# Ledger of designs, part 17: designed miniproteins, single chains, continued (3)

Each design is a single chain, and the fold is of that chain. pLDDT is the mean over its residues in the fold that is shown.

## One batch from the design tools (miniprotein)

Design m8545
Fold by ESMFold2-Fast:
Structure m8545 (fold): chain A 66 residues (1-66)
Amino acid sequence: DEFKKFDLDGDGVITRDELLQVLTSKGPWRIRYVTPFMDAADKDGDGKIDLKEFEEFKASEISKKL
């Protein structure tokens, strides 16, 4: 599952630090994408993305394709 690729410590939550690590593994310039992603997916504003928020974000992306 895609969520598990971002959930580096396996606690069921994606933190800003985990997202930063995954995105910057492709290059340091990708740090600019961390905040937009967090803002779009982090619905409760706690700086963490749980499975439900991630699924809602993915559903939104699919809806844009239709």
Scores: mean pLDDT 67

Design m8546
Fold by ESMFold2-Fast:
Structure m8546 (fold): chain A 116 residues (1-116)
Amino acid sequence: MSQEELNVELTRAALEGDAEKVKELIAQGADVNAKIELYDGNTITPLHAAAMNSKVDTTETIKVLIENGADVNAKSLINGKNMTPLTIAQNNTRNPYRDKIVALLLENGADPNAKV
């Protein structure tokens, strides 16, 4: 698997909230801070992807990423705006785990005043 394929798989696993797959891919050398370009010029990191999930509790996935050096204040371009994982989590109003994810990010050094 190429480095690019490995990084794409990590971002997908993070988006799905698959903490075990995230651990496996990091052990294989995936870059926890890789910015993956999406269609229309949007970019995301694995931590942004985990914060976007609205179906499952991604708190364990987020913890694994942060413990392995994920930049909790990383900026990604989403719909023409620079977003942090915290701003994505705060805006994800459909996620029943939103408050847990926001608290987890703040506890791990997310800056609520970060420029976006």
Scores: mean pLDDT 82

Design m8547
Fold by ESMFold2-Fast:
Structure m8547 (fold): chain A 66 residues (1-66)
Amino acid sequence: MAVELSDEMWELLLELSAALERSDFAGARALLAKLREMAKTEPPEVKAHVLKIVADLEAALAAAEA
């Protein structure tokens, strides 16, 4: 079930992790928007994997704002 992500997507995931660690919700939301944009043009398997990551990070954002 492993899917290979682009270098740009991995960089965005690392930046998201850092933003969440700092409670930078605005930055994290912008990075999530970029991931969703890239996912729109990906094959179904890659898109599903990326959207799963986005959903997990959205849940982390919601938890951090609680």
Scores: mean pLDDT 75

Design m8548
Fold by ESMFold2-Fast:
Structure m8548 (fold): chain A 77 residues (1-77)
Amino acid sequence: MPSPEQLREARRHLEKALEALERGDVEEAKRHARKAAELLGAPDLGDLVVSYLEAGDVDMATSILRQVLAYVDERLA
């Protein structure tokens, strides 16, 4: 399990990825999604999100990022 510090940092990166997608900044979203996945010990998750963004499927990428954010919030409670 990631440490509380890693979960807190991952949460910050997930929020920034979602904010970037709201602005249409796909490159910043990819960068933050990868960093969050690394902090969570799940690099394959980062690759999945990036794959959807590269395919232009912003809705799926956003859905995955929101689900991961909810998971992190549950673990920090």
Scores: mean pLDDT 87

Design m8549
Fold by ESMFold2-Fast:
Structure m8549 (fold): chain A 74 residues (1-74)
Amino acid sequence: MTVKEAFSFFDKDGDGYISAGELGTLIRSLGLKKNPTEEELQEMINKVDKDGDGRINFEEFVTLYAAILKVTEK
């Protein structure tokens, strides 16, 4: 799955943003954590969400997705 396909899959409303809940689903699907806490999801969002709106646009998602994949390296 490409990063664009992943974004479109989680952006079910088609508004160009991903919520914290959808990010939690992504992290579970990648096998990183079974139950990511709201605090952990907020910390990840805060690292890329410069505007503080609590949502992730496509550019921020690309950055976050790359960072998430890096922490799963064995």
Scores: mean pLDDT 69

Design m8550
Fold by ESMFold2-Fast:
Structure m8550 (fold): chain A 93 residues (1-93)
Amino acid sequence: DFEKKLKELEERIKRLEKELGPDHPEVAREKLELASLYHEQGKYEEALPLYEEALRILEKALGPDHPEVKRTRLLLATLYREMGEDEKAEELE
């Protein structure tokens, strides 16, 4: 299940980046799903850059106060805490 979902998400992201550009909110949403999939498997180093990129894209597209942006910050903060990066997590809260 994991490997199949991972491949499907990676292929969707590549397609959306070509069709909509790398900074489109739909690309960010798929990157969040991929990041969450890595995160739930304990693959923190793989999840981190995907959460960071998704947050950057969504903040630019929707603004810092949007519910999707706030949710993304909480997910990234949770990952930082699990990695022992408590100071980085606090900066997002």
Scores: mean pLDDT 86

Design m8551
Fold by ESMFold2-Fast:
Parts: structure tokens; C-alpha cells; sequence
Structure m8551 (fold): chain A 82 residues (1-82)
């Protein structure tokens, strides 16, 4: 099923401003971005530690914070760190 079986231990989630994307983060150090309409995985980002917060700054820009105090900003379209 969409959004299930692929993320173990979700600690943070956020919906994009348009409602088209869902981000999730957890103790596996991954940030997963899903298409809400299809339930398909769009992007996977790797953080330095357990993800404690995810936030969309806009529909293309995602911020993640880890429990080591690291904050990263990601381009959802390219998959690159900004």
C-alpha cells in the first residue's frame, strides 16, 4: 500500500503547501518524499542522524533537522542539497 511498508519509525512528517507532496523522516536517517495523489516515492534523502523535523519551505524546497543539530535544505526536483 502507498506510504506503508517502506518507512520504519517515522518521527516527523510534513505536507507541502500545495498538498501534492508528503515528506517523512525517522530514525533510519532517511527523508522520504511521496506524491500524495499516486502514493509513489519521489525522492529519498539521507541525513546525518535521526530526523526529528521536516518542513516544506515551498513546494520544491524541504528543510530537515536531525537530533545531532544538523539542518539541511533539499531541492525536491533535483535531489540536491541547497
Amino acid sequence: APFTGHTQGVTASALSPSGKLLASGGPDKKVLVWDVATGELVKTFTASATVTSVKFLDDNTLESTSDDGTTKVWDVKTGEVL
Scores: mean pLDDT 76

Design m8552
Fold by ESMFold2-Fast:
Structure m8552 (fold): chain A 84 residues (1-84)
Amino acid sequence: SKAVDRRLAILELLFESEEPLTAAEIAEALGLSQSTVTRHLRRLEEAGLVESVKGPSGRRRYRLTPKAVELLLEGKLREELEKL
């Protein structure tokens, strides 16, 4: 699924990033529109796989939840995304 592949790419990018990322930074890194990334982030946040934090400028930034980190390290993340 294109949606599953995009969500997996977002989660893998957040895992590799040393700091939380804005929707704009994720969109630029993945070559997606900001609206597409925001839609996927909303679904991932509803699923408990990402959480939002406030950055230094007050802009919303995203990071993986402990649940998402565990699923990624166990190779179960794609399976979980297919349930969304």
Scores: mean pLDDT 85

Design m8553
Fold by ESMFold2-Fast:
Structure m8553 (fold): chain A 122 residues (1-122)
Amino acid sequence: LEAAIAAGADVNAKDANGNTPLHIEAREGNLEAVKTLLAAGADVNAKDNNGYTPLHLAAAYGHLEVVKLLLANGADVNAKATTGGLFTPLMLAEIAGHEEIVELLIANGADPNPPLLNGVTA
């Protein structure tokens, strides 16, 4: 990773699914790779083909320290995916049962009542 960045690789290059390196490393929970990518100018709010950001993936996969680092670097806590259900990082953490990440996201301004929670139709 560091060698590829040093060689001038586009840190924001997208694969066939729209994933940047930051999406992949956030999903895997590789904290040091996430730090390296952010230091190299990775877009913390990059969206894949489904509108998922690195924060969505870190929250869904339970990577608390990666979530903290992404939020510290300006990740949009209320980002919505564009397909399926307009999922926010908070919704994915709740579905996956990652209670500490749920608490962290709420503490950082996550909306606990996004428009897709069908309990408040009025």
Scores: mean pLDDT 78

Design m8554
Fold by ESMFold2-Fast:
Structure m8554 (fold): chain A 61 residues (1-61)
Amino acid sequence: VLSGDDVKLAQERLQEYGFYYGPIDGIFGPATENAVKGFQKLADLNVDGIAGPETLAALKK
């Protein structure tokens, strides 16, 4: 289960990569999902829109 803090971390990193332009609020909405998909495509990960452990690990690089 993703905590709000995990979502905030993902939002901050996705904003740094230029995929996310919304607020860093820890809420997993459509904008965050689309940003995750964009990053997953760039990182050659499975494009499922889920900020799982693999996606979070890649964002921390």
Scores: mean pLDDT 76

Design m8555
Fold by ESMFold2-Fast:
Structure m8555 (fold): chain A 105 residues (1-105)
Amino acid sequence: SSGLTGLHLAAIIGDVELVRELLKAGADVNAKTNVDPSKNTYGGVPQGATPLHLAARFGHVEVVRVLLEAGADVAAKDVYGRTPLDLAREFGHEEVARLLEEALA
């Protein structure tokens, strides 16, 4: 399996209410997607990614805020050594990048 949790999927979609409900239900805020040696590297979901990586990649500002409030590891690295901030910058999500820079200070 990809190791995608419901929290990863909620972060991809930008469903703030689902993110809150999953965290309240005890979802691991720092869960990582599996490292799969198959060609799923071309499917656009990063390997070793946390929900915060995915929220940052897709520019979901409010999901980023909720995950940070829940204690998400702002410095977590995916399998390519990228942080959520690296993904926000790469994909041009300036407001998400600003929030992550403030969380790192």
Scores: mean pLDDT 82

Design m8556
Fold by ESMFold2-Fast:
Structure m8556 (fold): chain A 59 residues (1-59)
Amino acid sequence: MELYRAVKDWEARLPTELSFKKGDILELLKEVNENYWFARSLKTGKEGYVPKSFLEKVE
């Protein structure tokens, strides 16, 4: 499982997008384009599109 941590808060603008808070852990499900990934929140279990620039890989 590829895990990423949110470096900043982000609020979804569309129902297909996923809101998160700084420090939340997201699982990368699919790389969609240069700006957005499809991810799952480990905190809520919800899935949606997220801006990849707000995420850093958990090692």
Scores: mean pLDDT 84

Design m8557
Fold by ESMFold2-Fast:
Structure m8557 (fold): chain A 121 residues (1-121)
Amino acid sequence: SGEDVNAVDESSSLNLTPLHEAARRGDLEEVERLLQDPNVDVNAKDSLGATPLHYAIANVQTSKETLERIVDLLVSAGADVKAKVKLGEDELDPVEYAELVTNPSPEMAAFIRELVARLSK
């Protein structure tokens, strides 16, 4: 019997799952590994309602190529591209969250919007 792939990190004030942490780091190999478990909750919500997809898209340190692969893996596994995180008085989907918290360049903002639109089939 393996460990619970949805086990919350109790050391984190946000109650992040392993998939949240892998997506937040832009760790493509760990995202691929975690998504091999059929019991993984790709839409697991942290204490604010953020999903792994919110953290993946908000990673400003990840290359476009790595970001595209991580988002494709998450969406192909059933990630809800309209899942809402509560930030103050606002409820934000992953694209809205990334645009608000990272203030991306116009080119990066366009890339993120096109990527999510293209992969959400």
Scores: mean pLDDT 79

Design m8558
Fold by ESMFold2-Fast:
Structure m8558 (fold): chain A 69 residues (1-69)
Amino acid sequence: SMDFEINVEISQLIQEYLAQGLSPEEAIKKAFEELKKRSPKEKHPEIDKQEKTMIATVRNGQAERAAQA
């Protein structure tokens, strides 16, 4: 299971960056950068894996929309 603490913090950060007008991919990148600054080094590989998964999901959604246009 994913760490609930990481999920709560990242969701809050993503919402803050989206409210500032960033794209979903930019918001994710900024949020995970801030989370890593606040997190111990042992958590960084887990955080990096979550970031890559979320970015891939956003990019796949964009590619599907482009293919349908």
Scores: mean pLDDT 73

Design m8559
Fold by ESMFold2-Fast:
Structure m8559 (fold): chain A 160 residues (1-160)
Amino acid sequence: MKVEIREATLEDVDKLFELEREVSKTEPIDSLGKEALTLLIRDSEEGKSGLRIFVLEADGEIVGYLVLRIDKENKTVYIVDIGVRPSYRGRGLGRLLLEHALKVGKEAGAEKVVLEVPASNKAAIRLYERMGFKLVDVKKNAEVVRGELVDVYVLEKELE
């Protein structure tokens, strides 16, 4: 399987929308829709807001995505969103997206990468912990997952 991570372009909007819909069916998240994805890609291309969006291709097909917010003032990169097509999970692609986030953070001069994850998402938490992310805060009852209030974990990884 030939794998590549690159910045998203406006030509990717339709494929990203389809991918995000597949991810949202298996995860407790709402789809952003084509308009929001278009604005995010334009914002990423302009570089003014610090938002950046990447796609992961496997054998020429978009199967993953990564959304980052670069905060230059606080020397922090936030993983805003990360997803892999359900049929492509368990193949190390989520790890590749996280490694790309760490690389982008280092290149941006960030001191750390931060993410938030619902406490109920045990599979994602295990991946983040294996990648060296550490729990730094717990936001109690901060998110609704399937009609239930759940805690949100704040995880950080320091950049060398």
Scores: mean pLDDT 82

Design m8560
Fold by ESMFold2-Fast:
Structure m8560 (fold): chain A 59 residues (1-59)
Amino acid sequence: GSEATKRIRDALDAAGELELPLAEVMKLSGQSRSTIYALAERGEVTIRDGYVSVAPVVD
């Protein structure tokens, strides 16, 4: 849900990164692997080469 996506965004912002490894996102956001993949299926996050970023991307 949106709260889980916000926690992932907050983790990326705190790290100063646009994307982080899945394991680091799980650790920093407190979200499970299954939750992150469920968010990716609905387009709330993007997983590429084991890295997680939040959509939509802002310029």
Scores: mean pLDDT 78

Design m8561
Fold by ESMFold2-Fast:
Structure m8561 (fold): chain A 68 residues (1-68)
Amino acid sequence: SSMENKEQLLKLIGEILRLIGEILDLEKQKKKAIEEGDKEKAEEIEKKIEELEKEREKLLEKMKSLPK
């Protein structure tokens, strides 16, 4: 049971780290779009960031709900 719980925790941590990486990459792309004056692209990227942040929050809640 303890090993199974740790494997689930590691999987969730991995998924959360992947999402954080994607968000950081999108933030860089958004900054570049703003600097280039591409408002539409910046807004599209912002929406993607918001979706990934909500997915991250859901995974964090799931992680916190795991047995200690």
Scores: mean pLDDT 83

Design m8562
Fold by ESMFold2-Fast:
Structure m8562 (fold): chain A 66 residues (1-66)
Amino acid sequence: TPLGTVIKTVRTHRGLSQRQLAERAGLSQSTISRIERNEYTPSREELERIAKALGVSVDALLAGSK
């Protein structure tokens, strides 16, 4: 499963909009949208911010993307 798809699944399961995830992660909504569409590969720093905002580990997101 692509990383962006894993992030979208966790976000929607948490009841968060892309805007809410972006606000919590300190990223733009357009960046979250591009990541979830697998059009942009997040940096490690961005991925750490997203994982923290979702209440999961980076390792859990990366493991789920296989």
Scores: mean pLDDT 82

Design m8563
Fold by ESMFold2-Fast:
Structure m8563 (fold): chain A 62 residues (1-62)
Amino acid sequence: LEVGQIVEAVKDFEARSPGELSLKKGERVKVLAVDSDGWVLVESLETGRVGYVPSSVLRVVD
């Protein structure tokens, strides 16, 4: 995962805290930051909302 990439949710993710973003399987997001702890800051291309998701729910598209 790299900053600026468009990536896709491979499964649903439910936010557990205010800093996290809920995603549905198949949603595309833009990577804004990659943290060393396995969390990724993303922007939803569908809603424009920003938040953290686990890197394990994302895959590079293309």
Scores: mean pLDDT 79

Design m8564
Fold by ESMFold2-Fast:
Structure m8564 (fold): chain A 65 residues (1-65)
Amino acid sequence: SEIERLKAELDRLERERMKAVIELHELKQQPKTQSVVDRIKELENKIAELTKRIEELKKQLKELG
């Protein structure tokens, strides 16, 4: 069903966001090399995009149920 598909996608995105948040927190404890700073920026951007998509999916699920 569409609801099952959206729930599976939401779960996948939430897991991906959680992994990115954990990596971000770990990198913030590391020495501030250029590679670390660049990776932090990448993760912050990724977390923002994942958060936006999660919010969109939650709205779609609310409309369906």
Scores: mean pLDDT 86

Design m8565
Fold by ESMFold2-Fast:
Structure m8565 (fold): chain A 68 residues (1-68)
Amino acid sequence: MSTSQLIKQLDDIERQTADAVSRGDWDTVSSLLKQITKIRQQLADTGTGPVEKQIKDLLDQQAQLQKS
C-alpha cells in the first residue's frame, strides 16, 4: 500500500470517527482509533518521517476539534 493510500485511509477513518462520535457510538470510536494506530505503524515501516509528521498533525487537529 502506498503512502497516499494510507493517508486517504486515515482521512476516511477520521470521517467515520466523527460520525460515530455524533451518534454516540463509542465502541466504533475505539475500533477506529485502533485502525489509526495500525496505519501509523505501517507508515513508520515505510520510513517516511515527513508523512508520519503529517499524520500526527491531522490527529492533533482532530484532538483540538474534540476540545471545542
Scores: mean pLDDT 72

Design m8566
Fold by ESMFold2-Fast:
Structure m8566 (fold): chain A 69 residues (1-69)
Amino acid sequence: PERLGRALLGMARTGTPEQVESLIRIIKSNGGDINYKDSQGRTALDLARERGDEEVVEVLLKNGVDENA
């Protein structure tokens, strides 16, 4: 669902790696898209990289977020 994808984008910017991983599990359990793109075409991975949070980047990649989504 769009709501969960949008929540993942927010969590990638301000959340802990543990919070991001927990939300990814919820999204996967509900058939959501972990590669959700915002209106500017940015994924959670893009936002984590813009913030420089390497731990969140690693969690996203480990859980199957596409680097080129």
Scores: mean pLDDT 78

Design m8567
Fold by ESMFold2-Fast:
Structure m8567 (fold): chain A 84 residues (1-84)
Amino acid sequence: ASGETELHKAAREADVEKVEELLKAGADVNAVDKKGYTPLHYALDLLKDPNEEVREKAKETIKVLIKYGAEPSVGVELILEYEK
């Protein structure tokens, strides 16, 4: 669906370098798209990917998003702490 930000797309693709670049440029880490999803939601969805490289990049992307102040739901926050 069209309407996602560059940060949403970078997070969905686990492009860690682009995620960092966008956040340094002042992108809203907690921006919501038309579906109500934040970039963190897309990065978390990548943890379900069967490709190990995608999951590893997703974990690093999640770490960067949290560093810049991403606020997951309380359930998701607990899971992230246990996966670290």
Scores: mean pLDDT 73

Design m8568
Fold by ESMFold2-Fast:
Structure m8568 (fold): chain A 127 residues (1-127)
Amino acid sequence: SDLGRKLLEAARAGQLDEVRVLLANGADVNAQDPATGLTPLHLAAANPEGLEIVEVLLKYGADVNAQTITDFGEYRAGMTPLHLAARYSNLEIVEVLLKYGADVNAQDKFGYTPLHLAAMSGNLDIV
């Protein structure tokens, strides 16, 4: 939907107030980019300043374990928001996602878990 597309753009841009307005107006919290499977939660989790947007999306019922559907640029198929938070060392976002039931054993298309991505990024605090 148009609202879903705007929600993806607002989440990517870190526009907290716009995210709130779009959700209040009925934007699908689980809107997916049809080419990639990226949700607003994926985009917020990849942003080091995305914590407040992550919290808002989860309160609106965002799927904490949503998976990407294809390889595109820096992302792989099967990635969850937790994979992206771990990859970018967004520790406070990792903690919030885990509180909402993120699967620590989720595997991307190569079998990598969020912990594997954290280790590759040199961040052992996720252990």
Scores: mean pLDDT 86

Design m8569
Fold by ESMFold2-Fast:
Order: C-alpha cells, then structure tokens, then sequence
Structure m8569 (fold): chain A 70 residues (1-70)
C-alpha cells in the first residue's frame, strides 16, 4: 500500500466531512506535515495524542481511515 493509495482511501472515507477538513487533511499529507496531521486527527477524529505519538504520516492516515471505517 503506497502513500498515494492511502490518500485515495482517506479522501473516499472522509467524503461526508466538511470540505475545509478534507482540504486540510490532503494538504497535510501531500506536504508531509506531521504536526498538522496530528492536530487534525486529534481535533476532528477523536484520536488521542498517545495513539499518534511516534507515528509516521502514513501510519496516522491509516488510523484515521480505521476510525472512520469502524
């Protein structure tokens, strides 16, 4: 599974979210902005800081997808 595949899955999984949130998610992943992605995951997806600590951009994207698919 590539980063491109993760972005595609994440955009599909977040289709019902506000456009603002989806835009910020895509830009954070496209730019490898780990701090921004962690902030979005905590604020909009209810993922705790501890769950995100030490995770890469790809790993955080997977956690968000899993949270939305649950």
Amino acid sequence: ETLEDLIRRLMAATADLPPEVRRELKYAIDNKDLEKLRELAMKHFGLPEEELEGKSVDEIARLIIEKLEA
Scores: mean pLDDT 78

Design m8570
Fold by ESMFold2-Fast:
Structure m8570 (fold): chain A 122 residues (1-122)
Amino acid sequence: MGKELIEAARAGDVEKVKELLKQGADVNVTDEDGYTPLHLAARNGHLEIVKVLLENGANVNYADEEGRTPLHLAAENGHLEIVKVLLENGANVEWKDNKGRTPLDLAKEAGHEEIAKVLEEA
């Protein structure tokens, strides 16, 4: 079940994510790299899955093996609407990864100026 939830979140399969959560899948399950379903949905731009996972109790501030939160991955990958949804759900803007980078640092390094502005105002 946990592996299927991770694969569905990575692939953008909204209906599979909803079905697995109804069957009692752990919303905060991790893969071998410490990625939760929320990390993978945020990284890959799957906005509807991000919302479904948060509605089902996903930990918005879960850190992967590199110390990155879903907010780090959304900011680095240019997913502005996901950044906003994560912030609305209590994402920590000051969290540093294992290289000392905040979500703002990653947005600036990747050239995502509007995301950088949103994170500076948060």
Scores: mean pLDDT 90

Design m8571
Fold by ESMFold2-Fast:
Structure m8571 (fold): chain A 140 residues (1-140)
Amino acid sequence: SELFRAAYEGDLEKVKELLAAGADVNAANVAGNTPLHYAAYNGHLEIVEVLLEAGADVNAQNIGGFTPLHYAAYNGHLEIVEKLLEAGADVHAKNKYGGGGVDAPSNILGLSAVDLARKNGHEEIVELLEKAAAEQKAKA
């Protein structure tokens, strides 16, 4: 609750304080959202970095199958996409719904981060994610 709120609101000092006090960096709410989901959704780069350093699960999926990478890509947060990829984010992860939020088509299932970035016109994020997908495929 407090860590989720601090991550959502962009309160970096409160995030650091709560983590130092032993807050669970990977705590999930009823929707399966972690602090990293909220920081990625709202574009709080320094909070994303602090959470990843504290051992946040970069590939955590909420009940809709959304990862932090899905949210950063959907909202156009390029530097956060870069940090999540550096931390080992799975570019092939699929959500259970199309796009997330009010613009999401209810009849589309299994979108990746690149699908969400493309839908919202974030061309530089699309290019970055396609490059990362090729690199992840080459390591398999």
Scores: mean pLDDT 84

Design m8572
Fold by ESMFold2-Fast:
Structure m8572 (fold): chain A 64 residues (1-64)
Amino acid sequence: LFSKFDKDGDGKIDVDEFRQFLASQGSDVDDPSADPSVRRGLALMDKDGDGTIDREEFERMLSL
């Protein structure tokens, strides 16, 4: 799953690509009515604010 988003193989996923994935699953992080846990998880994963998510953070979110 992670490798499909990690096109560069650098161990990071683009936040924009991940947002599009969540939208396809019915969870739009830009929608005020979306599940707050999705928005919170995304914010926690992008600690650096550089627009990428580390593999460890991605796996942690999927384990819920």
Scores: mean pLDDT 61

Design m8573
Fold by ESMFold2-Fast:
Structure m8573 (fold): chain A 160 residues (1-160)
Amino acid sequence: DPERKRILEGLEEIRKKLPTLDPESQELAEQFIELAEKALEKGKISLEIVEAGLLAVELKDKNALALINHTLAIILGESLPSLVNVGAPVPTETPKVMLLNALSRLAARARRLGDEETLERLAELLAKLEGISLEEAREILRSSEKMSELRIEVLAQANS
């Protein structure tokens, strides 16, 4: 399975980055790997979730990584231990809305850093997740208003 191979390669890339992270980021990245491996065994993980986790590690965004971990935990029906000093918001939304919140945070950080390569990777992920064009995904990631509108639409669909 070529997707399974790419997922495992992505998780291995995160493992290789662990020594470069601060202790709290390292704990979150290790938690992500454990949750992702469980989700892979149960057939409940996508390559897009692994790519989002890898981008959160590369951008050193603890809050985005914590939000992705909570998304995976909800998908798995598991509870996460509290990590002190992360400051991550308590997720009360659907897994898809929580993932969009993580992508929105990563896009805002990439824009602040001038990281156009990461913005393009995030646009490709959003296009695949929502089944929209790459051009539309680029516009959404550059606009906080359009991203907020998308989150409202996804939440409305989940409640219908």
Scores: mean pLDDT 79

Design m8574
Fold by ESMFold2-Fast:
Structure m8574 (fold): chain A 91 residues (1-91)
Amino acid sequence: SALDRELLRAAREGDAERVEELLKQGADVNAKVEEPLDGLEIGWTPLFIAARNGHVEVVKLLIENGADLKAKDSLGITAEEIALPVLSALK
């Protein structure tokens, strides 16, 4: 959906306030990139994107909203594997 696409973009940009607003509007916290979007690859989730770009506050918001840490990209890499250093920083 358009909301899901905007959530993926907000996660890339590190815009925590926009991420929160989009989730409140019903965006899927586990949305996946369905087509190439501004350097994002198919299968990437908001959590994967935010973690890859080092956006700690966005990673925290996505996890608090039920992000799937076991979601995989097209290469079988999980969001957890990319987010692990960031998750350690949050604890």
Scores: mean pLDDT 75

Design m8575
Fold by ESMFold2-Fast:
Structure m8575 (fold): chain A 60 residues (1-60)
Amino acid sequence: QEFKEAFSVFDKDGDGTISTKELGSVMRMLGQNPTEGEINDMLEDGVIDFEEFLTLMAQH
């Protein structure tokens, strides 16, 4: 529930994706502190959709 709300804060255009830099901010909002290296290792295209975001959250 909170994952969708946090994701939506950074999905400003409603296109269902956020950037890897915005991902870091979302994770910190949820009490996580990922490094840029961790984010880059998980994401290959520089953007993430909501399903990929949930997969990342499941790894933490």
Scores: mean pLDDT 69

Design m8576
Fold by ESMFold2-Fast:
Structure m8576 (fold): chain A 73 residues (1-73)
Amino acid sequence: DAQDANGFSPLHRAALAGDLETVRALLAAGADVTAQATGGGFKGWTPLDLARLMGHTEIAELLEAARRARGLA
């Protein structure tokens, strides 16, 4: 996935913003749910970590389901 200046993929940005429809669209397009942020205080954070940080429970559940579909614990 393309990353912004903070090392966030589009999926990180959508998860942080609570944009459920963008998260669904990115997952349908094959976005990497395992992508890790590279910048600042979020180094190593996945989109799921950001959704949990912000309390976006529906997005967190969707990202967990996507990770399970890929066989990731």
Scores: mean pLDDT 76

Design m8577
Fold by ESMFold2-Fast:
Structure m8577 (fold): chain A 76 residues (1-76)
Amino acid sequence: MPITREYIDWELEFKRLDKDRDGVITKEELRDYLVSQGKEEPSDEELEEFIKKYDEDGDGKIDYDEFIKMQNKYLP
């Protein structure tokens, strides 16, 4: 069903991605999320490049603060 951006809670989206509730999003959780959104299936290399682009800590994961920082860069 179509959802407008005004109804998207980024904290809720992060919690949906973080199924283990560790406070971080792994490469596999990101892949599953993108596929569920109807995006084309990314390769492991594409996911690693995406994570590296936003992963300022270099731990190979996206934490909550980095996830929110990404969303803020794209907000009007």
Scores: mean pLDDT 66

